Designed miniproteins, single chains, continued (3). Designs and how they scored, part 40

Each design is a single chain, and the fold is of that chain. pLDDT is the mean over its residues in the fold that is shown.

## One batch from the design tools (miniprotein)

Design m9462
Fold by ESMFold2-Fast:
Order: C-alpha cells, then sequence, then structure tokens
Structure m9462 (fold): chain A 70 residues (1-70)
C-alpha cells in the first residue's frame, strides 16, 4: 500500500516536471496541483485529506485561471 502510494507520487512528480517544462501558465498551475498531490501521497495521507487539499488548491487557482482566460 505505502509502496504503491510512493510509486504514484513519483509518477505525479515526473508529470509535474514535464508540465513545468512547457512554460505554459496553465500547465504550471496543473504542475502545482500534481506536486501537492505527490507530497500527500508520499506522506501516506488518507484519500479524504488528498481530495480536500485538491479542492482547496482548485478554489485558490480559480481566480488565476479566470485571469489567464481573459
Amino acid sequence: MEAEKQALAEAARARAAALRATGDPIAELLAELLEETARLLAAGAPEEEILKRNEELLAEAEPRLRELWA
């Protein structure tokens, strides 16, 4: 179980690095979400905590996303 969470965390970090390499502001925001998810997975956080944190980050990102789409 924990080893599987570590593998998922590593995959998420690799994806986040690829997104950051694009230089796209929207990809940068997605990379931030993946990095936080990877951190929580590596820490062994329960699914409920990971979901709540992702919802919080999406809510915080929403004004930035609206500005980028303007």
Scores: mean pLDDT 78

Design m9463
Fold by ESMFold2-Fast:
Structure m9463 (fold): chain A 56 residues (1-56)
Amino acid sequence: GTAAAVEILKSHENGLEALRALKEAGFSAREIAAALRELGHPSTEAQVAAALRALG
């Protein structure tokens, strides 16, 4: 859920490392985008999906 994704984002000082951790934990692009918006970081599901694909 979004709350768990928010906590992972807060526990990482590097945004790319946070995205890797979220991907490895099985969070969807939708859940990650929602968590980023909750933290005041404007992101679309499409932008998050593209970033996750770029990570491998």
Scores: mean pLDDT 79

Design m9464
Fold by ESMFold2-Fast:
Structure m9464 (fold): chain A 73 residues (1-73)
Amino acid sequence: SDEALKLIEEASEALSRGDVEKAIELAEKAIELGKDDPKIQASGLYVLSLAYEAAGDLEKAEKYREEAKKLLE
């Protein structure tokens, strides 16, 4: 849980630096570690959505945003 949250923070920092590939990798690791925690999964999926949007992959960005939204409903 704490490790997954730290990975989400690191992914957000990577995204802020424009390191989209690292942000994707770290967010994916956070999702894997937090797969039993819907809030951690949703946070990781939301970071993936933002990373793919920054990469210009709008289809993947929308997909991950939808998945994150469903986990919080």
Scores: mean pLDDT 84

Design m9465
Fold by ESMFold2-Fast:
Structure m9465 (fold): chain A 86 residues (1-86)
Amino acid sequence: GKLTVKVVGADEKAQQLAIQWAEGLRKGGVDAEVTVEGDTVTITISPNTVGSRMSALALGGELQAAGYTVKGKVEGDTITLEVSKK
């Protein structure tokens, strides 16, 4: 199965952080595909594992450390991180 991670409301800096996170997953041997549309970054991850889900939560922490307010929602195989600048 695949995990979908959406970063919504992302400015250029938040988009860059999400893309860098996905590249980190690829270096770790996880397939990750990135699509950017407007202010939304969609990252499709294969396989869907506890490790990939925990890594998505860590991305939320990185966005908070970068000065964003992050609201996380998990619905089945989709994790949505809604971000806004503080």
Scores: mean pLDDT 83

Design m9466
Fold by ESMFold2-Fast:
Structure m9466 (fold): chain A 64 residues (1-64)
Amino acid sequence: ADALIDALIESVVNGEEKEARDLIKQLKAQGVPVERVREALERAMEWVKSEETKERIRKAIESL
C-alpha cells in the first residue's frame, strides 16, 4: 500500500492524471482507507512549492 501511495503522489505531482486515477482505483480495490490516502496527499502539499501542483493535489483529494 505504501508503494502505491508514493506512486500516486508522484503521478499527481507530475500531472499524470490517468495514472493517478488508476492508482486511486487500485488503492480502493486493496481496501486502503480513503482517509489514509487523503492524509498522504495533504502532507505532500506541505513540501510542494508550486500553486499549480497544490491545485493538482487538491483535485486528487476531491476525486477520492
Scores: mean pLDDT 80

Design m9467
Fold by ESMFold2-Fast:
Structure m9467 (fold): chain A 60 residues (1-60)
Amino acid sequence: SYEEARERILELVKEAVKSDPETRQKLLDEITRILAQFPLEKARELFEEVSKEILKLKNS
């Protein structure tokens, strides 16, 4: 579902920021694969929501 995808992408991003370059690339590839399963409009919404959540965590 959309909600499951959002949570999974956020978790993958959190792992990617603390990972080595090779592991980070694999995690980013998985994020791209998840986004590709949605229509372009929904993929953009997911990307924006995840970006906002990451920004909130940094500003908190």
Scores: mean pLDDT 76

Design m9468
Fold by ESMFold2-Fast:
Structure m9468 (fold): chain A 77 residues (1-77)
Amino acid sequence: MSEEERKELEGEVLAAFGHMILYLANKAAEKGDVETAKELAERGREIAEQLRSMGYDDLAAEVEKGIEEVEKKIKEK
């Protein structure tokens, strides 16, 4: 595997993990578990920041969009 291919896979894996965390956050919010939803959304934010530090701005923006949706659900229940 080339170094470029490896870096791409690392970004994709991190983004996938971020989306998985946000999926769980949305599930928690839907069940009214606001505390868990907030904790998971915070983890998603950390992942988005890491993606940006690695130069994957588009992937980070997608994760950030998911965080916004979770935060809306938390407020609305």
Scores: mean pLDDT 80

Design m9469
Fold by ESMFold2-Fast:
Structure m9469 (fold): chain A 82 residues (1-82)
Amino acid sequence: MEELAKEAMKLALKASEELPKDDMLRVIGLVLRLMGEMFFKDEKGMIEAMRELVEFLKEKLGEDHPYVKELEKLLEEAEKLA
């Protein structure tokens, strides 16, 4: 779980480089939330935070974007481990 969350944070930050400043700041906030859930070892909170990251980036970049597809795969793997 923790490794999947770390990979999701890296991909989300990389994807945010394609976004306007306000959207990039939103991604940073969502990544910080995911880090907080990891610190408290809340697996359900980590999955919820990863889902919010995927949904936000899918809305902004589109479902066919390579980073969105990779994030969706990481979310599926995380949901199977919970």
Scores: mean pLDDT 84

Design m9470
Fold by ESMFold2-Fast:
Structure m9470 (fold): chain A 65 residues (1-65)
Amino acid sequence: DVAREVGRAIEAIGIAFEEGFSVVSYKGNEVTVRAKVETEEDRERLERLKRKLEELGLKAVFEEE
């Protein structure tokens, strides 16, 4: 259902921004996020983002910045 996929995409983008990351692409069930991980706090935010995306039924893909 395209409408439900669009809703999840908007929610995923919002969650990524809240955790301080940018969404690079959204394709089907995959969300590609650009992440720069330099500190332990950055890793904790990334792990929270991954968990939240998985809770939405999305596959998280990460690209190093």
Scores: mean pLDDT 76

Design m9471
Fold by ESMFold2-Fast:
Structure m9471 (fold): chain A 68 residues (1-68)
Amino acid sequence: SMEELKRKLEANVEGWAEMYKLSEEEKEEVLKAGKEELERLAKDPSLSPQEVFVKTTNVIMEKISELT
C-alpha cells in the first residue's frame, strides 16, 4: 500500500539522516521531496510499487548529496 511505502521511506530517511548527519530541517526537506516524488510516481499505473520505491530513493539520495 502507499501508506506502507511512505512508512518505509520515513524509516529509511531517519537512518540516512543519522548516517549523513543531517539537521532536523534538512531531514524534513529530504522527507518532503521523497514523499512528493512517491505521490507523483504512484499516479503512473505502469510502475510497480518496487519501481516507485527505487525511483523515489534516487531522488532522496540526490537531495542528500545536495545538502552534504
Scores: mean pLDDT 83

Design m9472
Fold by ESMFold2-Fast:
Structure m9472 (fold): chain A 80 residues (1-80)
Amino acid sequence: DDAKIDKLIAELQATVSRAAPKLPPEKRPQLQKEAVKAINALNNKDWEKAKEHLLRLAELAEEAGDLESAERLRELAEEA
């Protein structure tokens, strides 16, 4: 379902955009790299890889103290 993929990507991008300013500048490239990998997996309908990269994004947000973004990213992983 392309509509499901579009929604997941939009929610991912919104969450990452909110989380990015809360990360130290040196951690932002890693956040962006994992976001790109998650988006690519979603576009390829590779749900297992999408979940893995979404959970890594959640870990990065949690390490930065952004527990709200971490929880949203874990929810997106369960929807994938």
Scores: mean pLDDT 87

Design m9473
Fold by ESMFold2-Fast:
Structure m9473 (fold): chain A 64 residues (1-64)
Amino acid sequence: GPEGERIARAGAEAARAGHSAAAATAMYQLKKLGLGDPEAAERGARAAQAGDSEAAARIMEEIG
């Protein structure tokens, strides 16, 4: 839904900017709110924490 898309897009933008903590936080927020696929959110958070900004952004865009 629109809220999940908004959070996922913010996460993707943070990942591209190199803000790994903010990107991971957006994914954990999606999991906490029950929005979208929790396994995809987990993978996005882990990619961001590993510093793989491109993979993180791609996963987050697929959620939104």
Scores: mean pLDDT 82

Design m9474
Fold by ESMFold2-Fast:
Structure m9474 (fold): chain A 73 residues (1-73)
Amino acid sequence: MISYSEILAILEKYKVTLTDEQRAVLLEAGVPKDLIDAANEIAKMMGYKDIPDELKEEVLAELRRLVERAKAA
């Protein structure tokens, strides 16, 4: 199971917040909306900005790897 703290760790690493496209990837992977929203709300409270275009692919790759690892466990 993916926790909000695992999602938040990725957001903190890049100092970014999730946009609808990243949220859709997590939702499609079966991550509960409440966990996604909790991580994103904390990231917004920390003053992080929406993912810049140059980081979108890298952040999506990190989120997809998190999903892959959770499915393997």
Scores: mean pLDDT 79

Design m9475
Fold by ESMFold2-Fast:
Structure m9475 (fold): chain A 84 residues (1-84)
Amino acid sequence: MEEEIKKKKEEGLEYVRKKGEEARRIAEEMRESSPEEVNEKLMEIGEEVKEYAKKSPYEREIVGKGMEEMSRAAGEFYREHEAL
């Protein structure tokens, strides 16, 4: 039972990690797009993570990791678009 619980948590976190990779790829593909368009796509991925998390006993941890991954993707995109 403990092992199954641990496995489900790891599966959820792995799902979120893959969604984070997808978000970064979208940000790279949309590098020439407006920040608003990229943000909209990242929000769509965030909603998919939230929907997945609702079906998991680890909703809070999965959502937290998902928000972290989306923030990283957005940060990488905005770093290239913010003129310092």
Scores: mean pLDDT 73

Design m9476
Fold by ESMFold2-Fast:
Structure m9476 (fold): chain A 70 residues (1-70)
Amino acid sequence: RIIEAAFELIVRKGYENTTLREIAEEAGVSVGTVRRYFPSKEALYQAVLRYAVENPEEALALARRVREEE
């Protein structure tokens, strides 16, 4: 899912070092698909923050997995 891929990349390398292209590749979709749902990197970041607040258990599981890969 696009939001989960974005969350993992942002946790791993930070917001500034994460691009829409990398998020699309991680999610297995085209950049065009990401842009259709999220017109900007900022819009996607806001969606990621909302996802983390609404799904704290899933967000923690993803963050722990990213830490293990590191």
Scores: mean pLDDT 75

Design m9477
Fold by ESMFold2-Fast:
Structure m9477 (fold): chain A 92 residues (1-92)
Amino acid sequence: SLSEESLYEPLRYLKELIEELKKAIEELKEKELKEEEKEKKLKELEEKLKEAEEKVKYFLSTNPESELSKELRELLEEAKRLFEEFKELTEK
């Protein structure tokens, strides 16, 4: 149902963001990104992480004790960890 799809949107968004972050880290390790592309990717991923945090915060405000809320917190922590790794790699 549409209501169930809406309920799981932040979960899908976080999983997609985590995969995008992993791909970006691999591209950096393989030296496939130019300096200009690194800056653009860093800004893009930072904005996506901010959107993910807002989506999770909204969900947690309505469903603080759900099993999904626990999974969302764990995935958000993973996304933040991966973003910091990507940022450190862009700084060398």
Scores: mean pLDDT 78

Design m9479
Fold by ESMFold2-Fast:
Structure m9479 (fold): chain A 99 residues (1-99)
Amino acid sequence: ADVPLTKEVILSELDLLKERLLSIINSPSTREEKIRAVEGVLDGAILWAKNFNVKPELIEALEELKRELIEMIRNGSEKEELIKKIEEYYEKLKKIINE
């Protein structure tokens, strides 16, 4: 059944992605555990976007977010900087969907 994804469904999935990423960053987990969790969540989001043929720009932005967050965690970035990066990409992703 080929049901096109509505803008509302995509935005709902992005809201859920943001909540999951923020939960990981705010968890008492180790750096290595946070990297694995971020990778898993974003790989899932990228696969979802590819399977539903969402805009290529959204997939590219998700791949950039994955790369940047993992690099920041590996480099010992502060929790506040990680949260800011997630918020910046969330706004970018919403803009891509609304354009």
Scores: mean pLDDT 85

Design m9480
Fold by ESMFold2-Fast:
Structure m9480 (fold): chain A 97 residues (1-97)
Amino acid sequence: SLEEILKEAEAFYLGMGLGVAIGDNDKERALELAEQIAKLASPETRQAVAAGVYAMAKLLENAGKTKQAETLRRVADAILAGEDIVEAVRKAMEELS
């Protein structure tokens, strides 16, 4: 349905926003977004969020930010695996500190 497509689009943009916050080392914003994503909880929205994080990782890699890109791919992989998103993001922020 159109409502399901819109939810997936919103989840994708939320994933990109998470990628920006992690790339900028904005721990407060990254954790806030991780908590919002954790509430979305469906497999379809998880896939859309992960796709958004992967998209941001690719943009960061193209900009020469290899460490940030690799960290974002691990976060996206954790989201797809159904791992604790808040914990995955906390771990990512520790790697970039």
Scores: mean pLDDT 85

Design m9481
Fold by ESMFold2-Fast:
Structure m9481 (fold): chain A 88 residues (1-88)
Amino acid sequence: ELEEYKKKLLEGLEKALEELERARELAQALAPEKAEEIEKLVEEAKEVIKEGKEKIEKAKSVEEAEKIAKETMGKVRELMKKVAELVA
């Protein structure tokens, strides 16, 4: 059960990485004058996901894995909010 649950969380984070790349391209197209700031925030979000994936792989319980996933996506959400503010 734990390994199956981890696999689902890791698959979700992989999809989130793909979505970040698409969001970066769209945001930079909408606000080219902010391209460098957008790049920095998206790269930070990608690092947060990478660290979250490593922590999930080492998690010893479903509860721990879920907590790590929520914390990871919370940080990503805050960074993407900053990207949205740059585009607005």
Scores: mean pLDDT 86

Design m9482
Fold by ESMFold2-Fast:
Structure m9482 (fold): chain A 85 residues (1-85)
Amino acid sequence: EKFEESLERIRKNIEERAGEMAELEAWVDKRVDEALKTATPEQKKRLEIARDVARGVIELAAMFGVDPETVRASLERILDWAVEE
């Protein structure tokens, strides 16, 4: 392989991965913001915790190359916990 082609491929992979993780972050923010509109005081506290935990999970998943679909399933469980009442 040509060195320039290898670098371009690596750059594209990094950009695609960053885009996927940014979409997950935006999805979490949207879900939390919508839930906060109807949340009880107890649910609001849990939603703040869920947002922080979700951001940490996304960051770790990006570092370890975890599949975005697997990350999303984990995030849905965290958010469901926050609004279960």
Scores: mean pLDDT 77

Design m9483
Fold by ESMFold2-Fast:
Structure m9483 (fold): chain A 84 residues (1-84)
Amino acid sequence: SLVEKAKELAKKAVELAKEALKALEEGASEEEIKELILEAEEHLALAEIHIAVAKIAGEPIPEEVEELLEEARKLIKEVEEKLK
C-alpha cells in the first residue's frame, strides 16, 4: 500500500538522519554529513508524497507513520542547525 511504502521511506529517513547526527558528533567531514542529510531529506520527501496520495485516496494514515515523519523532520533540522 501507499502507507506501507511511506512507512519504509520514513524509517529510512530517520535512520539516515540519525547516522548524520552521529557522524556530526564524531567529527566527520561536512561533505559526508551533508550527503547523509540529503539522502534523509529525499526519503522524507518521497514518504510525504506517498502519504499525500494515500490521503487523497481515502486511505487511513496510522499514527506511527506520522510520528516517524515528525522524528525525521526533527532530526534533519537538528543536524542542519548544528552544521551552521
Scores: mean pLDDT 87

Design m9484
Fold by ESMFold2-Fast:
Order: structure tokens, then sequence, then C-alpha cells
Structure m9484 (fold): chain A 56 residues (1-56)
């Protein structure tokens, strides 16, 4: 249940820097899951969701 540092860093970047409020919210949700000891799979899903919204 260790989350990759790269995934965490990208989630933080999107949460703080994305121009899309939906992408920021999705990234923040991913970070909340990390605080609860989420699996890498859940972290990756959160990142993918945030990237999709950011790409809209």
Amino acid sequence: SKVSQEILDELRRLAEESPDPGARAAAQAGLREAEKGMSDEKARRGLEQAKVIDGL
C-alpha cells in the first residue's frame, strides 16, 4: 500500500497548479486517499481522473 512518490508529486502539482477546478478537486481527492493509506491502484486512478478532467 505504498504510493509512488512520482504519483504523489503529480497529484500535488495538479491540485495546486491545474487551471481546471474539476481537475484540482480530483487531485485533492486522490491526496485524501493517500492520507488514508491508499493502494497504488487507487492513487493511479485518482491521477488518471484528474488528468482526463485537466485535458478537457
Scores: mean pLDDT 71

Design m9486
Fold by ESMFold2-Fast:
Order: sequence, then C-alpha cells, then structure tokens
Structure m9486 (fold): chain A 64 residues (1-64)
Amino acid sequence: MADELLEKALEAAEAGDLETAERYAKQAVITLLDQGKEEEAREYAKRVKEAIEETLRRKEEELK
C-alpha cells in the first residue's frame, strides 16, 4: 500500500539510505497516481524530498 511505501521511504531517508528512500518514494507516488490521488502523491513526494534534503545536509557536515 502507498502508506507502507511512504513509511519505508522515510525510514530509509532517516537512515541515510537515499537510494532506497527515493525508490520507495517513487513507488508510493506511482501507486497514488494510478489511483487518481494526485494531491496525496504530491504531498508524499514533498515529505520524502524534505527528509532526503535533511539527511544530505547532515552527511555533508560529517564529511567536512
């Protein structure tokens, strides 16, 4: 279900696995779009993007 895919995407983003986070996020968005839920798909994509951007900032600080 799209909710499970979103949860997995957010968990992966928090764990620093950005590739897995993006993969689950894409699957969640596609699932919602197939159901005609465009607004929910946009919300899910936005939430995961924000989580990924937060993780990227943390990783860049750790490398410097």
Scores: mean pLDDT 78

Design m9487
Fold by ESMFold2-Fast:
Structure m9487 (fold): chain A 62 residues (1-62)
Amino acid sequence: SEETIKRIMELTGLSERQAEGVIRLAAELPDEVALQLLVKEGKLSEEQAREALALAKEGLAK
């Protein structure tokens, strides 16, 4: 979890709290919905949002 948060922060420039939010969205929402929220609310590019979700899902799968 800590390693996943750090990787998301390094990739996206998000704060620790925002990176925790990415992990929560990945756990609770369908991928398409989580992606759209990260782009709209997180001000991430679509590519950054996809990469952040992939990292969050990798962390959740362990």
Scores: mean pLDDT 79

Design m9488
Fold by ESMFold2-Fast:
Structure m9488 (fold): chain A 83 residues (1-83)
Amino acid sequence: MSPAELAELLRRAAEQLEELVKKAVEKAEEAGKDAEKVRKLGEEAVRLLREAARAAEAGDLERALELVREADRKAREVAELVK
């Protein structure tokens, strides 16, 4: 996988996650859970994936991987909140 291919994959992942976050917020609201916390953590995860895509495009794969790990941590926090 080239840096450009990884950047495209990460941009697509960020777009997909943005849609999933929207659905997670709706689900949390319907369930009477902390929808604002879900939204905040989800938006942060999307932002981190977009930053990872930019790092990958610049050829900084180490930074891209670290940002992906941070995004994964935030996404897992969202998943725990909407159980």
Scores: mean pLDDT 84

Design m9489
Fold by ESMFold2-Fast:
Structure m9489 (fold): chain A 72 residues (1-72)
Amino acid sequence: KAEELVKEAQELIQKAVDALEAGDVEAARKYIKELEEVTKELAKLVGEDHPAVVHLRAAIEGLRRQLELVEA
């Protein structure tokens, strides 16, 4: 289950990146929200300090920063 959540999170990161590159703010926002939920579920299984969770939270922060720049 944890491995499946990591795979799902990686797919959501790619979708969010693609949406941001296309200027699709609504799609990017939806994928970032889904990524946050997947990361929260992963953290429940493996712990907040697990490297996978730490990396996903860093990715979310980066995506949110890019979204802010696109919306400006």
Scores: mean pLDDT 83

Design m9490
Fold by ESMFold2-Fast:
Structure m9490 (fold): chain A 92 residues (1-92)
Amino acid sequence: SSAQAAALQQMLVDLVKRGAKVEVEVEGGTLHITISGLSVEEAIGFALQLIGLGLDGLDVEVKVTDGQVKATVGGLSRDEAQAIKDAVEQAK
């Protein structure tokens, strides 16, 4: 939903502003997200937030390794996915 897309966008922008390295690639309505520079606790916390979006109807896969989060988020429109990528790039 638009609300879930907006929530994901805000979460990623907030991570950039906190000094994390956030990289987002768009493939249609799917985002490939890589986040590094997190503590293990921060990485787990963010992974749980993404799982929450998955329970609420987005197609979410998350992997956490050594303070890095890799996620795939599907179920977005192409415009929603692109807007999220653009917002992350603008926050850098």
Scores: mean pLDDT 81

Design m9491
Fold by ESMFold2-Fast:
Structure m9491 (fold): chain A 93 residues (1-93)
Amino acid sequence: MKYGEVVVKVGRNGKVLSIEVSGEAKEPAEQAGIGAALGAIMALRDGKSMEEAAEVGELSARQAAENAGGKVVEIETEVGEDELVIKVTVEVE
């Protein structure tokens, strides 16, 4: 099995601060990160809470990883005062 990890940081203002990809499963990890960022930003710009944005981001990350041939094995979300951090670990054969 190969693993990839992505760490996405989104600001309260609905802007992407960073997307960092690592590991061997880079393509599905990158797609998971893009999905997480887009989901969280759309929720924040739609007036949702940071906690609701995290949930939308997590769902979008899982869908994007699966579409890219990866399986999400772990998601860790940290809701801060001014930023949201979503960390996704994906697995492929």
Scores: mean pLDDT 86

Design m9492
Fold by ESMFold2-Fast:
Structure m9492 (fold): chain A 73 residues (1-73)
Amino acid sequence: MLSEEEKQKLIDEYLEEIERRLVELYLQGKISPEEAEKLMKELEKKLKEARTKEEIDNIFKETVERLDRIAAE
């Protein structure tokens, strides 16, 4: 099992990566600031509620796939 310290570090790293990708999408005109904020809040909630590394990794993967779909549109 992940320690709380390891879990928090992993969550922080994933949130930073998604925030970076959302900024790029915003600069490309692919997402609004309001949509980006909503996505970040939903992601942070899901990651905090996750209990295992596998759940955290899956949430991150699903979010990346969602952003890739937005980028393709």
Scores: mean pLDDT 83

Design m9493
Fold by ESMFold2-Fast:
Structure m9493 (fold): chain A 89 residues (1-89)
Amino acid sequence: MSEELWEEVDRALILIGLSIVKNYALKLPDEEKRKELIQEINAAADAVFAGDYDTAIEELKRAIEISKDDPDTVNLLQKALELLERLKE
């Protein structure tokens, strides 16, 4: 009962975080980096909806690597990764 509610909250927070990063990515001047980041964010969100947290974690790690030159984006993605790792347990 309690754990199920917290899982739903964590999933919602992850999806909100991914949405914020996607909105930020749309403003990036580098078209190739923008497309790659949006693709990984969409893949991570799809995996979260499917309950495939292993795939979501791997896609999110790729998004972090793409964003490594932007500390704000990395920090937000890292927090989403921590929530995903918690959901996997």
Scores: mean pLDDT 79

Design m9494
Fold by ESMFold2-Fast:
Structure m9494 (fold): chain A 78 residues (1-78)
Amino acid sequence: GSTGLSKEEIEKRYVEDMKELLEKAKEAIQRGDKGTAARHLTALYLTAVALEIETGKMSPEAKKILEEARKLQEEMDK
């Protein structure tokens, strides 16, 4: 593999990155910084795509994070 990591380790790291980006997006929205929130949500979506490419599937945990991100995006678009 490109990083020498197992697929389980890759999945864990990507999911952890997605969780961090989701929390940063929530914090940005809470302070009214929609631009920063949009950047974090974009990075989260790209991380999810990379996870699917690297592991061949989207984990249930990653799907849950994406659903929360979608709800935040809808909140920002109001």
Scores: mean pLDDT 81

Design m9495
Fold by ESMFold2-Fast:
Structure m9495 (fold): chain A 98 residues (1-98)
Amino acid sequence: MSVAERLEELERRVRELEEEVRRELREVRALEDLEEARRRLRELLERVREESERAAEVLREALAAGDKETARRAALLEARLTAYEMLLYEELREVEKR
């Protein structure tokens, strides 16, 4: 699979994950069961981290190949995933303070 094809597949997965994260955050914030809230947040955080590592790999490969367009798209995707990772980490910390 080409680096560009891997990026396209990754962008599709990340769009699906972003929608799931937004939905899960709304549900988790309303949960009275703190153990369930922590479990769901940790599960999402792990998935975001896995996709972030894939985005970083695609970015490195695109840069090595001189594919500037794919590299820019991968960098943007990595930045978006990092923002979601930070958001989920802060939500987890907030639940742990309750």
Scores: mean pLDDT 86

Design m9496
Fold by ESMFold2-Fast:
Structure m9496 (fold): chain A 57 residues (1-57)
Amino acid sequence: DHRELALRAALELARRLLAQGASREEVLRRVTDFLVDSGFSPEEARRLAQQIVRQAE
């Protein structure tokens, strides 16, 4: 499932950015953009990015 792979990649991206010292706002923006580029709607991407960043923390 391409959506499941995108969500897993987004979580790994969030963890990497946090480990590199990126701010929560920066990580949220980058994860949201990644999900939109992966085919999610902007609204869905914003909602999922919030959940993903919380899990990555």
Scores: mean pLDDT 86

Design m9497
Fold by ESMFold2-Fast:
Structure m9497 (fold): chain A 86 residues (1-86)
Amino acid sequence: SKAEELLLEAEIYLAMAKIIIGVSKVAGELSEEDAKRAIELARKAKEYAEKAIELSEDEEIKERAEEVKREAEEVEEEVKRLLEES
């Protein structure tokens, strides 16, 4: 379904944001460029998850999409925290 496609895309954007943060932690550095990319990807994950919720009557899809939204918000907060430590 279109809602499932949007949810998968949201999960991919979230995974990409998490990879940027993970790599930055291993490197011991979060650059301004990587921070901006992580935030942009987290915001895209949230937007696609919200669209999946709007299009779906499936409770499982809605639950997964809400989890993606929560984790995307956590990524944005972690980026903000890491930038304040730099």
Scores: mean pLDDT 85

